Designed miniproteins, single chains. Designs and how they scored, part 53

Each design is a single chain, and the fold is of that chain. pLDDT is the mean over its residues in the fold that is shown.

## One batch from the design tools (miniprotein)

Design m1946
Fold by ESMFold2-Fast:
Structure m1946 (fold): chain A 58 residues (1-58)
Amino acid sequence: MKLSEAERQALVRVVNETLRTSDLPGEVVSRKAAELAQQGKSVEEIRKALEELAKEYE
């Protein structure tokens, strides 16, 4: 998988924002983001998946 530098930075921002705004454990957020990125999901799709995961945890 090849992420551009901008996409990698965007992914880091999405992970950090999810950690700040949700009750999800950091390990869970990082693992899910990495898994989806390895599957070729876009940063937008990863953000949506993390939002859905956060809803399931609440």
Scores: mean pLDDT 76

Design m1947
Fold by ESMFold2-Fast:
Structure m1947 (fold): chain A 88 residues (1-88)
Amino acid sequence: MKELEERIKKLEEELKPLAEEAKKLKDKVSQEEIDAIIAKYKPEAQKLIEKGNEAAKNKDWEAVLKKMEEYYELLKKMLEDLIEKAKK
């Protein structure tokens, strides 16, 4: 569990500069393009949330953390797609 928590913390630290870069580039991407990128990731994000909630009901905190890690990795991909779109 500690190694998983450390991986999640590393992902959070990696997400911070990506979120700031995406925020600075927001004006270079239309709302329709932002919505399209979000829509691409939304179904997978929802499935991860549902699986995390199920694990929480079972008090399987290790499974909750694993779904949180997968969710943060998904957010990272979404932010990277947004930044790439803004730079083109």
Scores: mean pLDDT 81

Design m1948
Fold by ESMFold2-Fast:
Structure m1948 (fold): chain A 70 residues (1-70)
Amino acid sequence: AVAAEEEAAARLIARDPNFEGAANISLGHALAKLGDYERAIKLYEAMTKRVTGEAKEYLEKKIEELKKKL
């Protein structure tokens, strides 16, 4: 299911020792809740350059969702 795949991708990002995955996901969620969609999008776009596969697809979906709210 799409929801299960998104959760798995988020966990993969959080486990990546090459960047602050958990902190960056948390920051992105906080920015989105505050309505700062532009900063949340920029943060997720930066993260997509460091990840591949399911993690990248998860971030791309988040970017698309936030762009619809602009």
Scores: mean pLDDT 69

Design m1949
Fold by ESMFold2-Fast:
Structure m1949 (fold): chain A 93 residues (1-93)
Amino acid sequence: MSAEELIKKGEELFKQGKYEEAARLYEEAVRKAGVSLEAARAEANLAKAYEKLGNYIKAVSHAFLALSISVDLYLEGREEEAEKARELALEAL
């Protein structure tokens, strides 16, 4: 299963209120994605899932990881992806 497929399934579980199951899929997506827009989206979604679970420290941590990925993408010259990753991170903060 690709990072994109894991994110899609996690988003379906999140809509159902299955935040712990969604978080596990997002964590797997991060492991598969490397430094990418998919990783930033998975980290931002993970932040939202932890917020719903009441774990605000993990929520803030993962939102900052999504922001960190946007910086890494920018430094690699991937400016369009970096901008999209930054937007995802800011929505999760």
Scores: mean pLDDT 88

Design m1950
Fold by ESMFold2-Fast:
Structure m1950 (fold): chain A 76 residues (1-76)
Amino acid sequence: SSSQSDMNNRITQIQNLISQSQQYVSQGNSDQAISYTNQAIDQINTVQDNWPDDSDARQQIRQLMQQITDNTIQAG
């Protein structure tokens, strides 16, 4: 369905934002890393608001939030 496609596109955007944040952490650019992390969190909130009952989305979001937590620890 269109809704499923929209959800998958949002999940892909979140993955890309986390990847960008990780790259900026590796470069020592904390300001950009924080900016991309905040954008990822905003997109996570959008997914949770629009697809609150989607079990696949919930599982993927849990994994993505773990990646954000791990990235934040790595950043110091």
Scores: mean pLDDT 84

Design m1951
Fold by ESMFold2-Fast:
Structure m1951 (fold): chain A 84 residues (1-84)
Amino acid sequence: ASLEEAEKLIEEGERAEAEGDLPTAAGLYIKAAEIYESLGKYEEAAESYERAARLGESLVLPDDPSLDNIEKLRKKAEELRKKA
């Protein structure tokens, strides 16, 4: 995967988010974050995981079991920020 691919995924995610397609936007941000992480771009990876987690939180009720996956995204972002 390339930096250009990650940047394109962020642009696609921002477009999906603007259109109200939050699940698609979250998925695109996760894919971009994985590419940034693989390239050692830890700050960009952390920001992308945080964007995905924020959108996930807006899609679920506070007591929704899927919050476990959102917590994992936030923990991954925190870990990556420590490496940046």
Scores: mean pLDDT 79

Design m1952
Fold by ESMFold2-Fast:
Structure m1952 (fold): chain A 109 residues (1-109)
Amino acid sequence: KLEEVKEKIEKVIERVEKEIEKLKEKAEENKDTNRVLAEQYEEEIKLLEELLKELEEALKSGDEEKLREALKKAAIEARRKILGEVTKLMFEILKELKYYEELEEVEKE
C-alpha cells in the first residue's frame, strides 16, 4: 500500500513537471508580444512549483492524504486566480486518481 501511494505521487510529480516545462515555453513565446498572457503563464508556473514542493514532501512520507490535500489546494487556488491551464490539469489528475470527493469540494468553492 505504501509503495502504491508513492507510485501515485511519482506519476503526479512527473505530470506536473511536464506541465511546468510546457508553460515555460508558452511564457517565453508570449514574453515580447503579449506581456499579460506571459505573466499569467508565469503565475501558473509559480503555483505548480509550489505544488511540486508539497508533492515531494508527500512522496518522502508516503502520505496519500498529503497528496489529496496538495491537489485540492492547488485546484482551489488556480480557480480563484482564474489560472486555466492549472485548473484543467488539476481536474484531470483528480479524475484519474478518482479523488471525486476532493473534486466536489473544489467545484463548491
Scores: mean pLDDT 87

Design m1953
Fold by ESMFold2-Fast:
Structure m1953 (fold): chain A 87 residues (1-87)
Amino acid sequence: TEEAIQRLKEALKTELRRLGVSDEEANEALQSDEKMVEIASRLTPEEVARLLQALADEIARLDPHNPALRDFFGRVAEAFRRGLEKR
């Protein structure tokens, strides 16, 4: 549902803010895969793994079979993979 995707987006923003990403940059990353790649290129593999695990845990709590949540997670994971490859 729209509520579930919004909760997942808020979880992502919260994790990015914990890693020192500004609220403005976090909001931009939700609209731009290239901005997400840029942010990921500044993170460690361990920080990326923790963030992706937090999102996976949130999906499991919300609706583990929701294709929209899986698609959003896949987009974030792919952007982070691309960002880490730039190191």
Scores: mean pLDDT 83

Design m1954
Fold by ESMFold2-Fast:
Structure m1954 (fold): chain A 68 residues (1-68)
Amino acid sequence: SPVLEEIRKLVDENTKEAIKKAAELLAQYLESQGRDATDFVNTVNELIEKGEIDEAKAVLKAAIDHLE
């Protein structure tokens, strides 16, 4: 999926802003598929706010891998 590829590229940018944008796009994608993204979004946003960027990246990559 082009959207999932864009999300992967944002995750690989290794910046707080890019990771946050990746999480927003993935949440929109999950909701468009009829899936509840609430717990996922809360987890990623909490990691971003704590500055745990590597953990936020791991959660995002795991979610994308599960969707592919």
Scores: mean pLDDT 81

Design m1955
Fold by ESMFold2-Fast:
Structure m1955 (fold): chain A 97 residues (1-97)
Amino acid sequence: SKEEELKKLQEALRRVQELEARVIEAIKAGDRDAVVAAMGELVALMEELNSPLAPKLAALLAEMRTASLDELRRIADEAFAKTHFELLAEIAAVQAE
């Protein structure tokens, strides 16, 4: 139902916010493996939602595996910005109907 879809998207947005916080802490700690693990969870979440963003996030994750530490933050910021905008747009679209 529309209500169930909205609830699922709102829950996904909350999980994305938790994952972003984890990635930021992992970057501060210099823990690339923790960053990659949290980003892998983001990709899995977006795949579960059947989001067209999922393959784009998977490509960014692949880039993060080989990126320098200074590039890691930039790629993470890009991934989370795209995810937030997509989920907020989807929530707004569902609410408008």
Scores: mean pLDDT 85

Design m1956
Fold by ESMFold2-Fast:
Structure m1956 (fold): chain A 65 residues (1-65)
Amino acid sequence: MLGDVEVTITGDKPGLKSDGSTVEKGSVIRGEVVEIREDGTLLVRDHETGQLVLLDLSDVEIRPA
């Protein structure tokens, strides 16, 4: 699907996983875009873990996977 992405965390703000753990700067997430909010919040489902990851669009680079 066109919603599959590779997301690299480039900013200092970590991503938040649905289990409460964080994804830090330099991490790469491969997953499906679930939601993009008008406030700049991105929600991605990680393909390997099935976990939802909450990200800030200003702190990430997104490319098609």
Scores: mean pLDDT 78

Design m1957
Fold by ESMFold2-Fast:
Structure m1957 (fold): chain A 95 residues (1-95)
Amino acid sequence: RFGGLVGRLFEEGRYETAKRVYERDAEHYLALGTPEGLRNAAFAYLLLGESYYKMGKYDEAIKAYERAIQLFEEAGDTEGVERARKNLEEAKKKK
Protein backbone atom coordinates (compact mmCIF):
# COMPACT_ATOMS: atom_id res chain seq x y z
CA ARG A 1 0.00 0.00 0.00
CA PHE A 2 2.70 2.52 1.00
CA GLY A 3 5.03 1.84 -2.01
CA GLY A 4 2.09 1.42 -4.41
CA LEU A 5 0.72 4.86 -3.53
CA VAL A 6 4.07 6.58 -4.23
CA GLY A 7 4.34 4.73 -7.58
CA ARG A 8 0.85 5.79 -8.69
CA LEU A 9 1.36 9.46 -7.73
CA PHE A 10 4.64 9.51 -9.69
CA GLU A 11 3.08 7.92 -12.80
CA GLU A 12 0.07 10.31 -12.67
CA GLY A 13 2.49 13.25 -12.40
CA ARG A 14 4.27 12.19 -15.59
CA TYR A 15 1.03 11.91 -17.60
CA GLU A 16 -0.20 15.30 -16.29
CA THR A 17 3.05 16.90 -17.55
CA ALA A 18 2.74 15.15 -20.95
CA LYS A 19 -0.90 16.31 -21.15
CA ARG A 20 0.08 19.99 -20.70
CA VAL A 21 2.77 19.70 -23.40
CA TYR A 22 0.33 18.13 -25.90
CA GLU A 23 -2.34 20.79 -25.15
CA ARG A 24 0.22 23.57 -25.85
CA ASP A 25 1.41 21.84 -29.04
CA ALA A 26 -2.19 21.49 -30.29
CA GLU A 27 -2.89 25.21 -29.70
CA HIS A 28 0.36 26.20 -31.45
CA TYR A 29 -0.35 24.01 -34.51
CA LEU A 30 -3.98 25.18 -34.80
CA ALA A 31 -2.73 28.81 -34.72
CA LEU A 32 -0.57 28.14 -37.82
CA GLY A 33 -3.74 27.81 -39.96
CA THR A 34 -2.10 25.31 -42.35
CA PRO A 35 -3.06 21.74 -43.42
CA GLU A 36 0.17 20.46 -41.83
CA GLY A 37 -0.72 22.39 -38.65
CA LEU A 38 -4.13 20.64 -38.60
CA ARG A 39 -2.46 17.20 -38.91
CA ASN A 40 0.04 18.01 -36.15
CA ALA A 41 -2.74 19.38 -33.89
CA ALA A 42 -4.80 16.21 -34.53
CA PHE A 43 -1.80 14.06 -33.58
CA ALA A 44 -1.29 16.14 -30.40
CA TYR A 45 -4.94 15.50 -29.43
CA LEU A 46 -4.46 11.78 -30.17
CA LEU A 47 -1.48 11.69 -27.78
CA LEU A 48 -3.44 13.76 -25.23
CA GLY A 49 -6.22 11.15 -25.40
CA GLU A 50 -3.69 8.32 -24.95
CA SER A 51 -2.30 10.15 -21.87
CA TYR A 52 -5.81 10.41 -20.36
CA TYR A 53 -6.42 6.73 -21.18
CA LYS A 54 -3.21 5.72 -19.36
CA MET A 55 -4.43 7.74 -16.33
CA GLY A 56 -7.81 5.91 -16.39
CA LYS A 57 -9.60 9.17 -17.31
CA TYR A 58 -11.72 7.61 -20.04
CA ASP A 59 -14.28 10.45 -20.44
CA GLU A 60 -11.45 12.94 -21.05
CA ALA A 61 -9.73 10.46 -23.40
CA ILE A 62 -12.98 10.13 -25.42
CA LYS A 63 -13.26 13.93 -25.81
CA ALA A 64 -9.61 14.22 -26.90
CA TYR A 65 -10.01 11.37 -29.44
CA GLU A 66 -13.23 12.96 -30.83
CA ARG A 67 -11.32 16.24 -31.33
CA ALA A 68 -8.45 14.35 -33.01
CA ILE A 69 -10.94 12.66 -35.41
CA GLN A 70 -12.43 16.06 -36.39
CA LEU A 71 -8.98 17.56 -37.06
CA PHE A 72 -7.73 14.51 -39.01
CA GLU A 73 -10.91 14.65 -41.15
CA GLU A 74 -10.32 18.38 -41.83
CA ALA A 75 -6.68 17.59 -42.76
CA GLY A 76 -7.72 14.67 -45.03
CA ASP A 77 -5.66 12.18 -42.97
CA THR A 78 -7.62 8.92 -43.33
CA GLU A 79 -5.03 6.85 -41.40
CA GLY A 80 -5.20 9.33 -38.48
CA VAL A 81 -9.01 9.13 -38.47
CA GLU A 82 -8.92 5.30 -38.31
CA ARG A 83 -6.35 5.27 -35.48
CA ALA A 84 -8.31 7.85 -33.43
CA ARG A 85 -11.61 5.96 -34.00
CA LYS A 86 -10.02 2.70 -32.79
CA ASN A 87 -8.70 4.42 -29.65
CA LEU A 88 -12.13 6.08 -29.10
CA GLU A 89 -13.91 2.68 -29.21
CA GLU A 90 -11.38 1.16 -26.76
CA ALA A 91 -11.93 4.08 -24.33
CA LYS A 92 -15.75 3.70 -24.63
CA LYS A 93 -15.46 0.00 -23.68
CA LYS A 94 -13.76 1.03 -20.40
CA LYS A 95 -16.73 3.20 -19.23
Scores: mean pLDDT 75

Design m1958
Fold by ESMFold2-Fast:
Structure m1958 (fold): chain A 76 residues (1-76)
Amino acid sequence: MKGDEHYKKGKEALKNGDYETAIKHFEEAVKEFEKRKDYKKASEAYGMLGTAYARLGDFEKAVEALKKAAQYYKKS
């Protein structure tokens, strides 16, 4: 599924230190998981998005993504 593919590519980019590419893939993963109401995977993708933003030093966006991860985790 496209969301799972984006999540995998995001993790690969994160491992390679390509944080901007990781963010783009995790944003696409989030959109796909939200569209199908897969709250568990949406939570996981938001958590990874927060990690990628934190690695870029964008702590405001990191916190926002982690808050979304927590909200979806409670729904899963």
Scores: mean pLDDT 86

Design m1959
Fold by ESMFold2-Fast:
Structure m1959 (fold): chain A 88 residues (1-88)
Amino acid sequence: MTPAELERARLERFPGLLAELAAAGDPLAAELAALYPAAPEAARRAALDAILEGQREAYKYALAGEEEKALEAFRAGLERALAILRAA
């Protein structure tokens, strides 16, 4: 599987992950799960890109042992995605 194929497979499963996090009581994930399926395709793609960038940055910090920065990077990605979906 190429890196691009792997990222596409992750994106296909992403709405399910948002639903699971929302069901667990995460308010940011709940708002994203509500807005994402109703948003225009361009906004959904931009939101997913923002989340993936946040995840990649979080992973780099986690590998460096910087757990607090990893969580901040991940949350920043989700907040950017939410801003994109709210603006759409």
Scores: mean pLDDT 73

Design m1960
Fold by ESMFold2-Fast:
Structure m1960 (fold): chain A 60 residues (1-60)
Amino acid sequence: EKEELEKLLEEVRKELEKLGVSEKEIDRIVNTLRKMAESLGVEHAKLAAKKILEDIKKEK
């Protein structure tokens, strides 16, 4: 994968782990973001990742 995308996905994975999200759910989210980046561009995936993390953090 592109280095930028890989760094994004790894950072998202780490943040989701901190928030107590299950491994299965983390994999699903990460795979969704990867597919989004492949079809719509890495910038779109970055925005989606940011939104997902914000929403989960607010829920705690």
Scores: mean pLDDT 78

Design m1961
Fold by ESMFold2-Fast:
Structure m1961 (fold): chain A 71 residues (1-71)
Amino acid sequence: SMGAELVERAKELVSEAKRALDEGDYETAAKKAEEAIRLAEEAVRSGELVPEARFLKREGEKLLKEAKEGL
C-alpha cells in the first residue's frame, strides 16, 4: 500500500538522519529529517499505519531540531 511504502521510506530517512547526526553532518541530518517529516505527513493523510506515521513525524521533528541546533 502507499501508506506502508511511505512509512518504510520515512523509517529509512529517520535512520539516515540519526547516522548523519552521529557523524556531525548536521546539514545532511536536517535534509533527511525534513524529508522524513514530509513522507510521514503523507502517510498520515493516506489513513494507513497512522499511529506509526505520527510517531515517525515526531521523531523526524526531534531530529530536525537537533540538526538545526548543530548548525
Scores: mean pLDDT 87

Design m1962
Fold by ESMFold2-Fast:
Structure m1962 (fold): chain A 58 residues (1-58)
Amino acid sequence: SEIEELRRRLESAEAALSLNEVNRLVVKKEIPYLLEEAKRLGDEELVRRAEELLKRLE
């Protein structure tokens, strides 16, 4: 499902950010799209996780 696919993408982004600073720069452009997709799907957990990733990029 779209929710399962988005969850997998969020898990990948979370793992990438935990590895090193280069990955942080790479996923920085993707995080806003993940947040928008989570809001579109209406999954509050995925929205929260995407917002938390965005905060980690500050």
Scores: mean pLDDT 78

Design m1963
Fold by ESMFold2-Fast:
Structure m1963 (fold): chain A 56 residues (1-56)
Amino acid sequence: MAFDADEAFELAREILKKDPNATVEEIAKVLQEKYGLTPEQARAIAEFARKALEAE
């Protein structure tokens, strides 16, 4: 199971709910520090989280 990816996505959503102006880059940094993701993986998750909130 890709547990780290699911947790990273949830954290990204939480950050965006607290600060809708948070950039993908800022969110990606937090994900990299917490879960050891690559910059590209972290940005992809952050972008997906923004898109998911936009659809809600």
Scores: mean pLDDT 76

Design m1964
Fold by ESMFold2-Fast:
Structure m1964 (fold): chain A 95 residues (1-95)
Amino acid sequence: REEKLEELRRAVQELIEEAKRDVPNPDTAKAIIGLAEDLLAAVEAGDRQKATNLSVALHLLIVAAEVEGADPESVERLKQLATEIDRLADEVLAA
């Protein structure tokens, strides 16, 4: 469980760094970062419902970043990181 939680923390940190570098709208970047941090906290607390809701919101904000003109390669990386975060969150919550 701790190994999967550490993998999740790394994936969340990678998403945060990607959002800081490559999301041009600072409000959208801040919202993505905040949701990623809240999602990690929900998973650490074992709150599956909150984690699911935050994951949905995170994916929607990544779509907002794309619409706002974020680079397509950066958007693809954000989508891949969010999908990996979902996978790791499910593994931690199942343990």
Scores: mean pLDDT 85

Design m1965
Fold by ESMFold2-Fast:
Structure m1965 (fold): chain A 60 residues (1-60)
Amino acid sequence: MPKEVLDQEVEASLYEMAGAIAKKLGDKKLAAEYYAKAAEAAKGIPELKKVAEELKKEAE
């Protein structure tokens, strides 16, 4: 597996976790920011990008 793809998956997962934590704390703005960063990190991986975009819409 290319290193760049693995790095994107790890980074996207970390931002998704941060967004989920912010959402549970009631900080919808912070959650949306982290989900947006997750989508940006996953931009090279269409499947992960779609998941991150769905989470971002849910947080908005």
Scores: mean pLDDT 71

Design m1966
Fold by ESMFold2-Fast:
Structure m1966 (fold): chain A 71 residues (1-71)
Amino acid sequence: MAEEAIRHAAYVAALTTKEVGKENSKFGLKAAVDTAVRQGADPKAAEEASQRAVDLAYNEGLTPEEAAEKA
């Protein structure tokens, strides 16, 4: 489902930010959004969710799972 694809993209983006740091989060964001779009997600929704998850994980210290859920 598109919502599951968006959540997965947000999770991957947040996880990548935690593992490789904020500097490389753009790479993770692009990869996650592309994967979600391939699974039928709206590109804008996937991008917004992934960006929010990165911000939540990096700025608020949330786990990738929590960041993806809130995105």
Scores: mean pLDDT 72

Design m1967
Fold by ESMFold2-Fast:
Structure m1967 (fold): chain A 72 residues (1-72)
Amino acid sequence: SMPSESEILAALGDMWVGLGNILKSQGNLEEAAEAYEKAAELYREAGPEYEKKAEEARKKAEELRKEAEKKK
């Protein structure tokens, strides 16, 4: 059995969240925010069942951009 297009897009979103988590752990806050923003876009494209994941990724990106600004 093959995953649906929605499931493939969501899996790509999960990969970008994973990358964002790694970058955040390394202190690369701006790059981590970019990774979460890409994840949010992929989850939105995946469909309404992924809206919560998209919003969570968007919020993580927003928080990291605010944190990066405070450290400049």
Scores: mean pLDDT 87

Design m1968
Fold by ESMFold2-Fast:
Structure m1968 (fold): chain A 84 residues (1-84)
Amino acid sequence: VDEALRHLARAIDSAMKGDYEAAIEHLKEAIRSVEKADLDPETKAEVIRHLKEAIESAKKGDYEKAIEHLQRAADVLSAARDAR
């Protein structure tokens, strides 16, 4: 979970600085980290869905919506981490 959160934080930072290519790479790494994480299948599916929506929104030039999906993914991951 911490690895996925680190990649997600880097993706958000890159996107906010206008480096969308780096942001997409960090999102792909976040997806791989989530797939390897010890999380229930429903939480994994929800996080991966938000990360994929963020990538698609960024490709369409909708950076506000992309960042919204990134924040939602981060919130779900943080809640899962803090739930023990």
Scores: mean pLDDT 78

Design m1969
Fold by ESMFold2-Fast:
Structure m1969 (fold): chain A 65 residues (1-65)
Amino acid sequence: SAVREELLKLIGEILNKIGDIINLEKEYEKVKDTDPEKAEKLKKEIEKLKEELEKLREKLKSLPD
């Protein structure tokens, strides 16, 4: 089923974005007290990835069940 293939691709993209967010949040925790400029940049990158993740979730919900 083409729908199942698209579903699996979207799930893969969602999991990859979650992994990227977790890695950036770990980096943020390491630098938040020592490098405020890097911490602010990481925070903005995390927010952008969370927005992209929400768009992927919307695409997933639009697929036929």
Scores: mean pLDDT 84

Design m1970
Fold by ESMFold2-Fast:
Structure m1970 (fold): chain A 56 residues (1-56)
Amino acid sequence: SEVERLAKEAGVSVAEIRAVAEHSPAGAVPVLPEAGDTPEARRRLEAIVRGAELVR
């Protein structure tokens, strides 16, 4: 599934993506702890955010 693909790309579990979706209010951007402004951190954050939207 797309969520599993995004989890693999981000290096996280589907459960972690699910937790982000459940803890964020509807319509709010999930704010993870400050990830540095590195390309790797941005790629990881983008995959998590997109995965969270898919599991809502």
Scores: mean pLDDT 65

Design m1971
Fold by ESMFold2-Fast:
Order: structure tokens, then sequence, then C-alpha cells
Structure m1971 (fold): chain A 64 residues (1-64)
């Protein structure tokens, strides 16, 4: 591709992450449960644990 737009400077709330995981066939999560998974993903990736998921955290969670 001539334009590298694959990286989006986007963030996902805990509720949005819960909805994405549910659409991917994962069990339904409350926002609090999704927030815990985001925090765990951030720690595993060596990122600040702030509860706001970027594309990397979302991809990590979808891989689990």
Amino acid sequence: TEVDVSDLPATYSAAEVAALLARAGRPPLSPAEALALINEAQAALGLPVDGIAGPGEVLHLLSR
C-alpha cells in the first residue's frame, strides 16, 4: 500500500473492549471485568496501567 494507515491513534473504553470481545465470540463481560483484563494486558505488554486500551491491548485480549 502507498499509504500506511493501518495504525490508528485510537483508544477503547472498557465497555467498548467488552463489546469487541463479545462480538469475537468471547463470553459477555461487564465493564469492570473488561477493565481488569485491560489492566492485565497493559502490565503484560509493559505499558502504563491506566485502564484505557489502545489497539495493542485490544489485539492482545483478542488473542487470549
Scores: mean pLDDT 72

Design m1972
Fold by ESMFold2-Fast:
Structure m1972 (fold): chain A 65 residues (1-65)
Amino acid sequence: SLDEALAAEAPAAKAQVAAIVAELKAQGLDAVAAEVAAYAERNSATPLGALIHAAVLKSVALAAA
């Protein structure tokens, strides 16, 4: 089912969001890292959505740097 497929991907998506937060902090982008982490916390029921949000913010922040 879709719910089972989404649940199976949730741990990997959460790990990728944590990796993006760590990478942004390592690059000195602390404000962006904080926003990524805050969005993921507010949207814990949708880990894939949080990952997409994190990937977009990372891409924009790194392109601007």
Scores: mean pLDDT 80

Design m1973
Fold by ESMFold2-Fast:
Structure m1973 (fold): chain A 64 residues (1-64)
Amino acid sequence: SPEEELQARIDRLRDEAGAEVTRLVAEFLASTDPAEQARLLGRIQEVVDRYNAEIDRLEAEIAK
């Protein structure tokens, strides 16, 4: 069904976002430079915000 296809896309997007966030978190934890840590935190927030915006769009499509 279209709803099942949209849910599968959400699940894949979650997995992809989780992998990207995990990589950035690992870089953050390995860093001892406060400026680099701040940059990486900003990148994590950007990824999370983009992920949430895309999920919200797909969830709105399911709700139709």
Scores: mean pLDDT 86

Design m1975
Fold by ESMFold2-Fast:
Structure m1975 (fold): chain A 92 residues (1-92)
Amino acid sequence: GGEGLANLLAGLELASESGASITVSMSGDTLTITVSGASAEAKAALLAGAEALSESGADVTVSVSGDTVTITISGLSTQQKIALALTAIGLQ
């Protein structure tokens, strides 16, 4: 179901509350979320959320470089992409 998306949204909210900067972009059918300044706990939550989203059927790639986490997502419905993008924008 929507468990993977809900877990990723929770991870993004945790990152924002810990002082991270969140940026979202769309390129074709791919949504990219960049989180900068995330704590170790927020990074762990984001990785867990991305893994859960991948297990729910989305194509998810995560890269970590220092304090920056980049999550690239494809295979979501248009409604799921909009919900995720709007949430990420609202956390900026």
Scores: mean pLDDT 75

Design m1976
Fold by ESMFold2-Fast:
Structure m1976 (fold): chain A 61 residues (1-61)
Amino acid sequence: AQVATLEGAGATVTLTVDGDTITVTVTGAPKEAGDAFANYVQSHAAELLPGVQALLAKANA
C-alpha cells in the first residue's frame, strides 16, 4: 500500500491506496469537515484515484 500525509490549515490528512481502495484519515480538523472529505473521496474514488496517486508519489519522493 502507498501512504501520503498532507498537512494544511492545522489539519493532517493521511491517504492510503491499496489497489482501487482509498482509505482517508483526517486529524486536527473539525469532525464534520473530516467526515465530509472522507465521504467525498470514497464516493468519487474512481475519478480521484489518479490525483491521489500523484499526491502519493509527491509525498513519498
Scores: mean pLDDT 65

Design m1978
Fold by ESMFold2-Fast:
Structure m1978 (fold): chain A 68 residues (1-68)
Amino acid sequence: SMSEEEKLRRYAGGLAALKYGVGTKEHQEYVKELLENGISEEEIKYLDDVLNNGSGGDREKVQQGIAS
């Protein structure tokens, strides 16, 4: 099973990729910010909504961001 730290890292990667694109400097910087400050319930709900109801392109960005 996935650790809570690993889950947080994956959410951070996905959110940052959706906002800034996969593998950009801004993506990397925002991941660090989210890991330091935590992720809000609103941001988690937004990411879950994108994964379930978003466009294919947005879902692909999230999944690639999680993997990076």
Scores: mean pLDDT 81

Design m1979
Fold by ESMFold2-Fast:
Order: C-alpha cells, then sequence, then structure tokens
Structure m1979 (fold): chain A 63 residues (1-63)
C-alpha cells in the first residue's frame, strides 16, 4: 500500500536522522576521526536515497 510505504519511509528517515545527529556529536569530540567522517558520509548518502524514494512515492500518490 502506497500510503503505508510512505509512512515507513518517513519513519526510516527519522531513524537515520537520529543516527546522523549522534554521529555528529561524536565528531564534535573527535573531529580528526576519519572513520567517523566516512560513516557520516555513508549515512547521509542513505538518507538522500530514502528522501528520493519518498519524493517518488509522494508524486505517485498525488497522481
Amino acid sequence: DLEEDIKRLKEKIEEVDKEIEELKKELEKNPDDKELWLELEELEGIKALLEAELARLEKLLAK
């Protein structure tokens, strides 16, 4: 169901946003940690893909 898929994507985006916020707090303490920067880049990439899919589904719902 399209509306349920949209709801699940919004929930997943919220979860990823929380992980990004926690990781950014760790980076404030350890700004030279290259592994944390790579993890942040990966999570931001995942978020961008989820937001693109959300936009696609919302366009389908709008007809």
Scores: mean pLDDT 84

Design m1980
Fold by ESMFold2-Fast:
Structure m1980 (fold): chain A 54 residues (1-54)
Amino acid sequence: MEEMRKLLEKAREIAESEDPFEAEVGEALIAMIEAVLKIESRTSEEGREIYEEF
């Protein structure tokens, strides 16, 4: 969890780079990290799923 946050901060720093080459890499990293966080959050919720529409 904390490691993912640090990685996201680093990815954001890279994405903020003026170098479009590095910015692209940073954006890709951010997207992957966000996807992992989303999956982790959903996996945790799936273990104790609550009725959303029911």
Scores: mean pLDDT 69

Design m1982
Fold by ESMFold2-Fast:
Structure m1982 (fold): chain A 81 residues (1-81)
Amino acid sequence: SAAARAAVEARLAQLPPVLHAHALYEFTKHPDPAYREAALELLPRRLPREVALAVLERVLGDPQAHPATKARAAELAARLR
């Protein structure tokens, strides 16, 4: 969703770069799947490859992460390795 992406991007703009990885990780737990997908898509675009991969691996290890979000994170992590 363009609206969800814009909202996530706006939140990142309010934060110093050092907090961007954490903010994107928190958005992967958002109740709205559009925000979760936007955060996952922004990881490799906004963060260094190794940092994006670390966030994706954190999502995969999170027992509270939505199953669909974990499946998408696994796909993206495989492409970044």
Scores: mean pLDDT 86

